# Designed miniproteins, single chains, continued (2), part 6

Each design is a single chain, and the fold is of that chain. pLDDT is the mean over its residues in the fold that is shown.

## One batch from the design tools (miniprotein)

Design m4177
Fold by ESMFold2-Fast:
Structure m4177 (fold): chain A 77 residues (1-77)
Amino acid sequence: MEEFDELLEKIRKQFDSFIEEIAKKNPELADFIKAAYDRFLERMRELLKEGKITIEDVERAAKAFFNAAKKLYETFL
């Protein structure tokens, strides 16, 4: 449980910094990405509760999400 909380805190800090940067240029895109992130976290919690994924899966999924969000930002800039 502590490992999961530490991972979520680390991901949240990275994501919050990224969202602040986007919001300076495109607040609508920032809101969209933040909403997608909230849905992502909810789905990860659900899958963990069902025992269908591991902490390693969450870390990989979070990295993939962050990379996708960066590409989305670059496309709309």
Scores: mean pLDDT 75

Design m4178
Fold by ESMFold2-Fast:
Structure m4178 (fold): chain A 96 residues (1-96)
Amino acid sequence: MVDYAKLLKTNLKELIKEIYLDFGLSEENAEKLAEELYEGLLQEKLSPIDLAALRSILLYLINVKKVPRELILEELSKLLSPEVLEQVEELLNSIK
């Protein structure tokens, strides 16, 4: 059984992969899309595709897995640029 809060703190790419597996993707597709989104998060600005993917992941973490918003924001703030972090905060505010 996956500890999503622990993965968020230790291995964000593996967290994204596990969520894609929960969405019903194959291991190969989950690995590929997790790698693509993780690399996108490390850029200066998220693309519309990466924003849509991230929104789905954040909705799942908050509403299904009950991971606190504060923990998500805290852990992402350690990895992301200020510009990408602002986009993430806007997504979190849109989720309710």
Scores: mean pLDDT 83

Design m4179
Fold by ESMFold2-Fast:
Structure m4179 (fold): chain A 66 residues (1-66)
Amino acid sequence: MEEALRRAVELARRLWADPRVESVEVEVQPDGSVVLRVTRTDGSLETTTLGPDGTEVSREVRPAPP
């Protein structure tokens, strides 16, 4: 849990330095995994799931609505 959260915070800091990033949301799951949701200025949404050890388990990108 702590390692996953630390990795998510590091990623969030890098993303906040990007002018194309509008918001970053970090959610800790009951199983100790962390979900990072990034909304970009073009309306696209990127969801990254980190396991309790900080390993990236999944990443999904949804394009901006038409």
Scores: mean pLDDT 77

Design m4180
Fold by ESMFold2-Fast:
Structure m4180 (fold): chain A 57 residues (1-57)
Amino acid sequence: SLRDRIEALRRERPEALLEIPGVGEELALKMITGQLSAEELIEHVGEERTRAALERL
């Protein structure tokens, strides 16, 4: 799922979170520190945009 793929990025390639449109340094940091869930990130960016971004990675 998109959630699992974002969790994998957070663990293995946290810098790649910045490649997702709408994710700046602050959101990426909150994600890495556990202050934002993968679901909250998807809600902020949008499911379609998140999927498209992950396809590019």
Scores: mean pLDDT 78

Design m4181
Fold by ESMFold2-Fast:
Structure m4181 (fold): chain A 96 residues (1-96)
Amino acid sequence: MLEELRARMEAAVAALEPRAREAAAEVEASGDEAKGREVRAELLAEAYRLAGLPKVADVVAESLDLDPEARRAALLEAFVADVEPAIAEALRAADA
């Protein structure tokens, strides 16, 4: 189940690897961990967008300043909304 999502995420990560390396080198050179968190959030959001999870991507990009509980709730809601069609398809394809 969800093999297509995994394959899309793997492809997205591979595509973003050069940018992630550049960002990591910049953070290491500057010592700015807060900037590092922002860049990681942007790259993670782009990976989710490339994987076909646009609602998760939007929440990841926008949620840096949210309370952790509110952020988790928003991420869960977005993830369910993005993944619900794939879960329904996988359940229909199941032998049970």
Scores: mean pLDDT 71

Design m4182
Fold by ESMFold2-Fast:
Structure m4182 (fold): chain A 93 residues (1-93)
Amino acid sequence: MTPEDMRREVEESRPAVEAALADPSLPLSMRAQLEMTVETVEEVLRLLERGDFEGAERLELEGRLRALERLLAEEDTEELRKQIEGLRAKLAA
């Protein structure tokens, strides 16, 4: 993954999260999680601007883990559990 690819992925996810936050039917618990996601996205972009690619990659992986954990709470599947374990292992390295 290049820094440019990561920046593009992070920037692409931001509008979707902001659109979800604009939905008045969104549960408060989900709103809090999405607000944390926006803060994480801003920090990832800041690290990329500083040339801290390792820090940016770690935060991006943490964001993905949190998103998968939310999906697992709604739809518990073997595939989601496996992906979560894989991300946790990568973050532990």
Scores: mean pLDDT 74

Design m4183
Fold by ESMFold2-Fast:
Structure m4183 (fold): chain A 81 residues (1-81)
Amino acid sequence: SPLEAALERRFRTLGLDAESQRAFRAFLDEVLRWNEEFEEERRRRGEHPLRIGTAVGVALLGAIAGFSRERIEEAMERALK
């Protein structure tokens, strides 16, 4: 997915090790699929898409993974960009 590719570039820039990147991406992929299904359901109902939904997903995932607030915040901003 475009977001996954963008996050992979950010992970490389941030210097995360391969083990952490793989574990995070596997978990993130599941969360992102759920978020995409939710957004698709909203679109079917004629509601506007929520770009912020993806950032919130990243934030929740980071918090569960034990990332610092600063790291989570940066990931959210980059996901929105």
Scores: mean pLDDT 62

Design m4184
Fold by ESMFold2-Fast:
Structure m4184 (fold): chain A 89 residues (1-89)
Amino acid sequence: SVGNQLLDQGRFQDAVQQFQRDIQRQPSADNYHNLGVAYARLGRFQDAVHWFQRAIDIQPSSRNYGGLSAVYRRMGDLDSSQQYLNLSR
């Protein structure tokens, strides 16, 4: 997708805008997950947690729990990171 291509290019703010448009057309776990990744790459960890949680609410998957775990690790919340990592396995 265009949003994923923007992520690969390091264009994280453009990726956020693209995934927000994608969500307006079709809310999906994949689009929420991708928006969470884009916010995490921007260092906007609270926004990233919010969108990963929305992805989990639709699809509790190892991928979505893994994304949330990684964000908590980057925030220095190692206890929450480990809890979600255990759910991802």
Scores: mean pLDDT 89

Design m4185
Fold by ESMFold2-Fast:
Structure m4185 (fold): chain A 58 residues (1-58)
Amino acid sequence: MEKEIEEEVKKAAEKGAKSLKVTIEDENKELGERLAELYKTIAEEYGLKAEVEVVDTS
């Protein structure tokens, strides 16, 4: 999971993106919030602003 998030962020940064928008679909809000925080942390390391939305999904 973390490696996949890092790859997405790195790819966006290499293409010259300054921001990243991610939607996390999760039945467990706590897990979704943790993933959102991970996206933000990794994006910050690459100089990107992460906009993360957590959506409860069946």
Scores: mean pLDDT 73

Design m4186
Fold by ESMFold2-Fast:
Structure m4186 (fold): chain A 85 residues (1-85)
Amino acid sequence: MLANPEDLIKEGEEAYKAGDYKKAGDLYAEAGGVLLNQSILNGRNPDYLKQAAEAYRKAAEAYKKAGDDETAENLLKLAEAVERA
């Protein structure tokens, strides 16, 4: 079954609270990808695009805390592009 983006965000929040910032970033980025795909399947629904951008920003914050500034910067750029789509 396709992963539920709400469950991925919840698991990401739990990983973040546990200090596993890389796992949190991975889970938030996966949620963003699922939400972006849902937007495409629903004719570029702006609500899903906004949710995808928010998930990518959470992923960026988590990767920055993990010391992966390059991945964090790339995810912030992706979030901005998704919001403007």
Scores: mean pLDDT 82

Design m4187
Fold by ESMFold2-Fast:
Structure m4187 (fold): chain A 74 residues (1-74)
Amino acid sequence: EPFPSFEELLKEAEKLAKEIENSDDETLEKLANDEKNRGIKLAAIGLMALKSGDSSLPTEEEIYDAVRENEEKR
């Protein structure tokens, strides 16, 4: 299967961000620990940090590179 585009990752992250907005910390922790969607989780965490003003979280490029690296490693 082809590597998902950053646009697709952002859409999934936006969906997760909406779920997080309506969810408790327990749900957020569960999403962060799900290995299957690491790239999407990192994007969602990055979006949450942008809202909080925390610049220590991964950038768009770092998230994209991490997902791509994981896909290429096969």
Scores: mean pLDDT 55

Design m4188
Fold by ESMFold2-Fast:
Structure m4188 (fold): chain A 89 residues (1-89)
Amino acid sequence: MSEEDLKKIEEAAKEVGDEVRQRALDAGLTPEQAEDIAKITEAMARKSAIYDLEVKKLPLEEAIERAKRFGLAWGDMLIDAALLDQRVA
């Protein structure tokens, strides 16, 4: 993997993290909860893109697109779980 490919993956993962953080805040989670979920989804999106590129040998653009979809879906699931926990606690 080139350094430029890594940079594009890191930028895409950060975009997912930023979007998920905003979605968490909009859903009524605290800034602390939103930051934690954003960091988890950013890391998962990054790892997904690297796996698709290095192991599955997908094109960079496809790996990034899949990572964005996966990261956002994972973020939404974590937000839903946190909201359920908040209402039960």
Scores: mean pLDDT 84

Design m4189
Fold by ESMFold2-Fast:
Structure m4189 (fold): chain A 75 residues (1-75)
Amino acid sequence: SEKEWEEIFNKLIEEYGKKYGKSFTEEAKELLKEYLKKQGYDLDLAHELLLKLSELPKKVITKEDVEKVIKEIEE
């Protein structure tokens, strides 16, 4: 269900944030969630995007960072 997927997604955000010392803005989380829903609730893609975001040389991941990484993966 969508609710179960959102719970998994929120857990992934928390786990990647803890592992890589990152925080995500609410706007970043919302954009990433909306994008992944449009891609068919793809959890493998969620892991790929979260890893790429976690590799950025920034402690706070913003909506702009998410937009940039999405563009890179679509090229």
Scores: mean pLDDT 86

Design m4190
Fold by ESMFold2-Fast:
Structure m4190 (fold): chain A 64 residues (1-64)
Amino acid sequence: SMARREEARREAERAARELLRRGASGKQVFDAAVEVLKSYGLSEEEAEELAQRAVVRAYLDLAD
């Protein structure tokens, strides 16, 4: 459902922000975001695409 997809995106962005605050590498943050999205039932390809966007969003949220 779209609601579950939105929840997955928010959780991935939250996980990415938390890991970046702890000094995790971009790869660690990306891998964790992919795992979160996959746990919500997204395919590998969709999870990787949304994880890239979540990581970029987390960087922007923490830069300001």
Scores: mean pLDDT 85

Design m4191
Fold by ESMFold2-Fast:
Structure m4191 (fold): chain A 77 residues (1-77)
Amino acid sequence: SDRDRQLIEQANQLVDDASLRASELVRQGDLEGAIKVLEEAIEKLRELAKTSNEDVQNYLTLLIGLLEGAKRSVEAA
């Protein structure tokens, strides 16, 4: 539906923005800032998932997993 498409577009934009910002913070040596940006994006995706149908929730769960993986990579640096 148009609503599902808008939710997916919002989620994709959120992931893209957080990934770009976190990468820039890592480049600057601000690992704590990068972790915070990724954590805030994960929480926003969880909030978005609460208002979504099962298919959109499944997609958002994959995006959350992607950001959690990125966060773990930063924590290991």
Scores: mean pLDDT 87

Design m4192
Fold by ESMFold2-Fast:
Structure m4192 (fold): chain A 80 residues (1-80)
Amino acid sequence: GKPTSSLEEIRAFLSRAEEILAEIEAIEDPQEKLIYLQIFRQELEEVIKISEELGDEESVEKARELLERVEKRIAELQAA
C-alpha cells in the first residue's frame, strides 16, 4: 500500500470540502440539494473510515465536523 498517497488524496478532498458544500448550498431545488448532501455525507463517511485506518486523527476530526454540519442540513431540509 501507499498510505502517503491516500493521505494526500484525503487532505486534498478536505481542503475542497467547504467549496463543495458551498456549491451544494447554492442549489435552489430542495430535493436536488438533499440528494447532493446525501452523496457528500457518504463521501465524508468514507474519508472518516480511511483516515481512521491510516491513523490520521486530524483528518478524522475535520471530516466528522463536516459530517455533523451535513447531517444537520439534511435533517433541516427533511423537516421543511
Scores: mean pLDDT 81

Design m4193
Fold by ESMFold2-Fast:
Formats: sequence, structure tokens, C-alpha cells
Structure m4193 (fold): chain A 83 residues (1-83)
Amino acid sequence: SLAEEYLERAEEAARNDDPSVVDYATRALAATPPADRPAVRARLKEIIRETAARLGYDVADADIDAVVEALERRVAAERAAAA
């Protein structure tokens, strides 16, 4: 699916310290049907956790959830701007 393609791109960008990871994550969420949103959120949390671990940081799940919530707010803002 389009959401899976954007998630794959987000994972690659995160591994390369590419700031476009935020754009790809936002596009993945925007392309995700509501029913599939929990699975996409789980994968985004894994990307964030893996990136933090690679950079030597130990982050709480609550902080990871806060980052995903910020991405969801970005999706809402971009939808509003596109309308």
C-alpha cells in the first residue's frame, strides 16, 4: 500500500539521519485508513525507539507516544491547509 511505501522510506531516512523521515512519517499517516492506524502508529513508535537506541538515548514510551501525537497533529494541519 502507499502507507507501507512511505513507512519503508521513513525507516530508511531514519537510518541515514535524514530529516525527511518526518515528511515520510507524515505522509504514511495521511495515507493510512482509520482501521489501520494502530498498526502504522506501532511501526512509527518502533522507528523512533530504534533511532533513539542507535543514537545512544533511552526514551520512555510516553515520550515516543508524544512524538507520534505530534506527527498526527501535523497530518491534521496539512489536511486543513490543503482544503
Scores: mean pLDDT 80

Design m4194
Fold by ESMFold2-Fast:
Structure m4194 (fold): chain A 97 residues (1-97)
Amino acid sequence: SENEKKAEALAEYYSALLGDPEKQEKVRRIAKKALNKELSDEDVEEARRLTREIERWAKENPELLQKLEELARELSKTHDLDEVARKMAEFIREARA
């Protein structure tokens, strides 16, 4: 489904962003539930924990965050969310190589 493709792309993006491939399945599950408006209280708490990790990453990587925000704005003009997330994941992986 479209929501599964979006969830998979978001999972690739955030797992690459955090440098933790083991988080890909967790992010995919949460993202899919969020897109389907099916988040339980437990899912919300897990999403809050993930959000705190992302916020910590952002504070530690301000220059890379700025580049990612600029890239996301540019890509969003001609690409769907899943395409943007996937391209962003590739950029992060290349930057970390």
Scores: mean pLDDT 82

Design m4195
Fold by ESMFold2-Fast:
Structure m4195 (fold): chain A 73 residues (1-73)
Amino acid sequence: MSEKEARLIGLVLRAIGAYLDGNKEEAEKDLKQAIDLAYEFGDVEGIRLVKKTAEKMGLKDASKYAEEKLKEL
């Protein structure tokens, strides 16, 4: 994997860990950071993947944030 992909995956895994620990607020924050990173390098599919993950976890703020960023690409 590229360095960018490794960092993106790391943030998503961190968010999943926070969610499983019951820390939904931290999970939202970590997924938003993943979305920002994907947006910076123009990774439309990365943003879509993070959005889908947020939707499955019920993380509405991160899901909405991903949708907003997709409209800018």
Scores: mean pLDDT 84

Design m4196
Fold by ESMFold2-Fast:
Structure m4196 (fold): chain A 66 residues (1-66)
Amino acid sequence: SVKEDAERAKKEFNAKVSVEIEEDGVTAYAFYSDGKIYVIASSNTPAGLKAREKAIEKLKEKVKEL
């Protein structure tokens, strides 16, 4: 599942900040590691692209609050 993939990736990249969002039934995860933003979504449809964008924006807000 996309959640399991995101959890494994977070451990592999040692990410400490992450976000999860849902858009039109598509779940997206974004996390920050080594100065880079990584995004995983359950779909590559337009809804999936929008979910990725929202996850990235939410992650950027969290990173600014650190």
Scores: mean pLDDT 77

Design m4197
Fold by ESMFold2-Fast:
Order: structure tokens, then C-alpha cells, then sequence
Structure m4197 (fold): chain A 61 residues (1-61)
């Protein structure tokens, strides 16, 4: 990707960074909502959705 474009990987890394920074446990409903938003509003690939899902699994109550 051109250096002036934000990649899907960079977007996913930013989301993961925010999730880790908060360090709070998430519910299954919150996990589903975050994944839905990342897929449908941010247009992230299945690979990036999987990365975010794995981080959310570590935070799952």
C-alpha cells in the first residue's frame, strides 16, 4: 500500500492497541458488537477480524 494510505493491518493494530490499553474484561455481546463494527463499518478483512477476535477472547469474561 502507498505510505499515505492506512492499511487494514494498521487499523486492526490500532483497535488491538486500544483494547489492550483498556485492559478490561468484555462480555460476549460486546465482543460480537466490536467484531460486527470492524467488519461492516471499517471493512476489515477476515484475517484482521480473526486477529481482533483472538485479542477479545483473551479479554472475555
Amino acid sequence: LPPWSVSQEELADSIISVLRQTGRKVSQEQKDQILYSAKNFLGLSDEEIKRISEVLDQLLS
Scores: mean pLDDT 75

Design m4198
Fold by ESMFold2-Fast:
Structure m4198 (fold): chain A 55 residues (1-55)
Amino acid sequence: DALAADIKALLQALADTFGKAAIAAKLGISVSDLSKFIAGQAISAASAAKIAAAI
């Protein structure tokens, strides 16, 4: 949906500016899960909840 696309775009922009490792650490998730979420791939429920809680 539009909200999910906007969130992915925001996280991609933050990762491009600050680095994927820094953003993943700030969200409390793995770099792999952050990369998967931005790419539109399935991630763990725990990682999805942490992303939702951070925004």
Scores: mean pLDDT 79

Design m4199
Fold by ESMFold2-Fast:
Structure m4199 (fold): chain A 81 residues (1-81)
Amino acid sequence: MKFTITVKGVTAEEAEQIAERLRAAGAEVKLEIGEENVLEVEGISEEAAAQIAARLQRAGKEVTVTAEDGTVIEPLELPEG
């Protein structure tokens, strides 16, 4: 399933690092760098997308995750990390 992750408050370098981590985990990632950074991610579960959103929010970034069908994915509650 394809997910769109929009991240605000990160640099282009940080956005590239996020994309590389996702690719290292076996995901296909298309990165668009701008005033807000957009990551189109394929090959992960909905739970994985929610975890990514939760980690980025915990790091103080503004994150929105949307599924291919337009459904907004809420950040997962992380027990630790």
Scores: mean pLDDT 76

Design m4200
Fold by ESMFold2-Fast:
Structure m4200 (fold): chain A 93 residues (1-93)
Amino acid sequence: GEELVERLRPTAERGAAGDEAARQEALAATARAQIAAMVELYKNDPSLRDELVAALDRIHAAADAKLTDPALLAAVRAAIDAAYAELGAPAPA
């Protein structure tokens, strides 16, 4: 899968009118996958907490800048909020 990464670029592939919706869904799916991966990284190595919190802040800023669909933006924001809550307490060793 490199196709998803290419679809996130501003030089987007040309296609039907639905390509913008597909791009928004791909952006939201990628953001949510990255957030889930960061939570799993924290569970495996709690020493990464500060770096993962900084990474979540960058994903939040990117989602706010790039997601124009309010439902997809709300879903990504909910995932970020849940991840911050998870990272707010150290995982049990």
Scores: mean pLDDT 72

Design m4201
Fold by ESMFold2-Fast:
Structure m4201 (fold): chain A 59 residues (1-59)
Amino acid sequence: SLATDFVKGKIKVGDTVYGQDAEHGFLTGTVTEVTDTTVTIEFYDANGNLVKKEDVPFL
């Protein structure tokens, strides 16, 4: 999992998140959904391929 902290009210749909994954290396993520409790992020590799989608709870 990517070690990324999210705070409610500080992140929105369309925001870019960067992280490093053990399987895929450096990834660029895009926020696709924000709920009252979670943020959904789609992560893309350096070639623009979708490699994973994560639901991350707010802190």
Scores: mean pLDDT 70

Design m4202
Fold by ESMFold2-Fast:
Structure m4202 (fold): chain A 73 residues (1-73)
Amino acid sequence: MVEELLKRAEELKKKAVEAASSDPQRQQIIDDDGNQLLNQARQLYNQGDNEKAKQLAEQGILGLERALKTAEA
């Protein structure tokens, strides 16, 4: 459910922030794809819009996963 997605996103965000502590470019990706999308998803979830909250949480998770991965060969 959306709550589980938001919890997973917070864990991924924590890992991404720790990994990017000295990388301003990666921090910007975390803010744009993590903080902004997750804040919107949380607001929608609190308002009862589970469908939109789920979509935004999934987008945030994908962005955070990309920020955590090393550059592709």
Scores: mean pLDDT 72

Design m4203
Fold by ESMFold2-Fast:
Structure m4203 (fold): chain A 111 residues (1-111)
Amino acid sequence: GGSEKALAGGKKGKELGKKGYELGKAGKAKEGGLLAAKGGNEASYGASTGLLTKDMTPEAAEEAKKGGEEALKGGLAAVKSSKDIEGSTSGTAGAISGSGAVFAGELGLKQ
């Protein structure tokens, strides 16, 4: 169901977002940004599926939001440490997808 996808996506967003943040802080902007983007996309896909299927528990919405917040943080760290277009593009993708997951999670919490 949608709630299971939101929970799984949020968990993956937290895992990959945190790893992306540490890589970004270490100056590995491209690798960190790609992980943050993957995490943000997983959290955003899960949250969007929950909303579209009308299967979104408050717990699932909160988990997707938290996954998005970690992916956003990881993406921004990659942008800050980037020295080339690949790092800044990857970090920006992480920040955008993470923000989308936060927004979708917040919508799920307000229903």
Scores: mean pLDDT 88

Design m4204
Fold by ESMFold2-Fast:
Parts: sequence; structure tokens; C-alpha cells
Structure m4204 (fold): chain A 55 residues (1-55)
Amino acid sequence: MVSDLVNMSRTLYRMGVMYDRMGDHDMSMKLFNMGDDYMKKATDIMRRETENYRS
């Protein structure tokens, strides 16, 4: 769920850093964009949980 999405985004960011170090800046940017997308999905779910929890 949320943990899976956060873990996926972290993995993508880590891969992005690796590709950047290898000189693959274009691939690195694509991976960072994908990671950001997963993080946005995670925050959306968290916001929904907070809505139910908050008065």
C-alpha cells in the first residue's frame, strides 16, 4: 500500500542516482520523474487516511 509506493519511489531515486553517476543523465531524470509519481500517489493515500483520522 502506502509503504510499497514509498519503497518503490525510494528504489527509483536510488537507481536514478546510480545512472547519473554512470553518465546516463537522461535515464536518471526519467527515473526521478517516476519516483516522484509514486511518491505523489503515496501522499494522496496518506492524505485520505488523515482525512478519516482528523476531526
Scores: mean pLDDT 79

Design m4205
Fold by ESMFold2-Fast:
Structure m4205 (fold): chain A 61 residues (1-61)
Amino acid sequence: SRTEIALRFAKRAMDAGVPFEEIARMIRELNAYAEKHGLSDEEFEARAEKMLDELVAKLQA
């Protein structure tokens, strides 16, 4: 389910040291995009992976 995917990515972000505010923003943005574009769970997971990778890269820069 999308909720399980979102929770899994939120946990990965938390474990990577991402601040709570950034995690909350990522999840809100991801859900808003998924609702607007009618994403499948597979597409939702792919977008979550990309967003997390970008967020972690930004944190490490």
Scores: mean pLDDT 83

Design m4206
Fold by ESMFold2-Fast:
Structure m4206 (fold): chain A 89 residues (1-89)
Amino acid sequence: SELEEALKRARELARREAEPTLEEIRRIGREQGLPEEEVERIERETLEESIRLAEEAARLVVEKGSREELQALGVRFQQVLDDALERVR
């Protein structure tokens, strides 16, 4: 279905977009001496939230939702990544 294909693409794109930030989280977490379990938790939560926002955006596109809502999701996606970096700093 159109929705299923859009969701698969959204998940893949979210993983690619989040990867540089996840690598930075690992780097900073190690430099700050954070427990490996805490770094892994921050990475997992950040990736899961990024994927959820990307899936929501994909649903809005398929349902012909508002451009304003899509822009707001893009801002929230970036905020999720920024907030994750602050958690390890």
Scores: mean pLDDT 88

Design m4207
Fold by ESMFold2-Fast:
Structure m4207 (fold): chain A 79 residues (1-79)
Amino acid sequence: SAMEEAAKLLDGLAGLMPTQEVADLFRAGAEAARAGDRAAAIALGRQALTKLQEESSLYDPELLAELERAAREAIALLE
């Protein structure tokens, strides 16, 4: 299902984050999606994406673009 696919993608993103704050937000989003709470999953995914963008200096620009694309894909699957 779209929620299961989004949850898997959000969990994957959590594992790639260098900071615990962004990792925790992606993981919480994945858990919300698995619980069927679409609204919470979208909100947490968007919050994680915002924090990822705030941390942009920690990433190579190409890697950041790929991570942002994956995060937006996960959010789109939930919308």
Scores: mean pLDDT 83

Design m4208
Fold by ESMFold2-Fast:
Structure m4208 (fold): chain A 88 residues (1-88)
Amino acid sequence: AEELKRKAEELVKQADEAEKNGDYDTAIELYTEAAVLYGRAGDLKGAIESAKRAGDLYEKKHPENPSEAAARGVAAALLAVGEFVEQQ
């Protein structure tokens, strides 16, 4: 559990860096992966926060039209939260 949470925290840091560099696709993917790892670690707060960040970046990248690629990233992040809820 602790190892997965630490890995998720490292992914969030990488996602933050990608976001600062304007690489929103990479940031969305990394936040989505972090949400999955937080969910698997039982860190509901971390999973929700990471999923929300992925969603916020999706909206920022496509304010007028949803992108299927970005929508898949957001869907994966939401699925990770659902997987955690099912385990509890």
Scores: mean pLDDT 72

Design m4209
Fold by ESMFold2-Fast:
Structure m4209 (fold): chain A 98 residues (1-98)
Amino acid sequence: MKKIEELKKEIEELEEKLLELTPEEEKENTREYLKKRRETIEEMIKNYEEYIKKLVSQDPSLEYLLKLSKEEQEILILEGEKKLLEGAIKALEELRKE
């Protein structure tokens, strides 16, 4: 299964759609936001154990996240970003109907 590559492609398509839906005056702000999101995802993947250890210290039920393989870790992070971008797109589409 090429799940990671499929998710990366889906995220890229969602980023393009979000930018297309953004008002012209705000497009630069959206580009900067997407750039920072990409940097945040890269850091989350690189520093996954440290990030999750902080969450586990607050909620021990999340300890299973430390047992995920590197591939599962990356999929989890990318699925989260996909959902975030889908939510943002839906919100902008709803605002355009009014």
Scores: mean pLDDT 80

Design m4210
Fold by ESMFold2-Fast:
Structure m4210 (fold): chain A 66 residues (1-66)
Amino acid sequence: SDAAEIEELKRLRDNGFLGNAVILALSKQNKLTPAQQAIVDEARANLQSALDAMDKEILDLLEKLR
């Protein structure tokens, strides 16, 4: 059911970086409902935020190594 699929996607999203990456991979193979698309958009935003935070920590680390 759509409700069960949405709950499964939310569980994957809450699994952190890997869960968000899995949601994005699954979205490439399926036709998404608007509700599922909203969760995929959240997963994409979560991954972007994680990458931005990681980039900042890497830059801070590189600056300390100078």
Scores: mean pLDDT 70

Design m4211
Fold by ESMFold2-Fast:
Structure m4211 (fold): chain A 82 residues (1-82)
Amino acid sequence: MTLEDVAERLEVPIELYRAGKLEEAREKAREVLASLGIEVPADASAEELVARVAAILGNIYAGLGELEKAAEYFALAKELLA
């Protein structure tokens, strides 16, 4: 799996969240995080899971040299945890 493939998969729960599909976003974020070996609490909110996904996407885009995208995803993670 390439970093680009991981990024595409991680963007799905964020798009679901932006569409107002909170339960679908929560379930998809949990699935993607589990596929990356990341343990999360069973009662974690959609906001908590999507924030973690956004932080990982920020790190991936920073590694790919896409600094503007990285900054946008880090800002989203911060907003969701505020």
Scores: mean pLDDT 83

Design m4212
Fold by ESMFold2-Fast:
Structure m4212 (fold): chain A 92 residues (1-92)
Amino acid sequence: SKKAAKAQLSIAKQYKDQPVIAVLLLPGALITAVEAGDEETAIEAFNLLKPYFKSAKSYLKKMLQPYKNKIIAFLNKHKHNELAKELEKLLA
């Protein structure tokens, strides 16, 4: 639900200075937002998540790979084509 996605993002933002916790929470917020059709929360979660691919790529790839096509389709549907390309490259 959108409420669940926003709650997960809010909690993740409280831990922005604690990378390990942020990395655990942000993928769930992104996935939940995409499933709920919450464009705003999905984009914010992905933008907050992007820097962590430098340090936590294996974990993030494992968490997001099952949802890759769904997230890419969602971003493209909402005209965020460059973010969709970034995600595809990050999960390569």
Scores: mean pLDDT 84

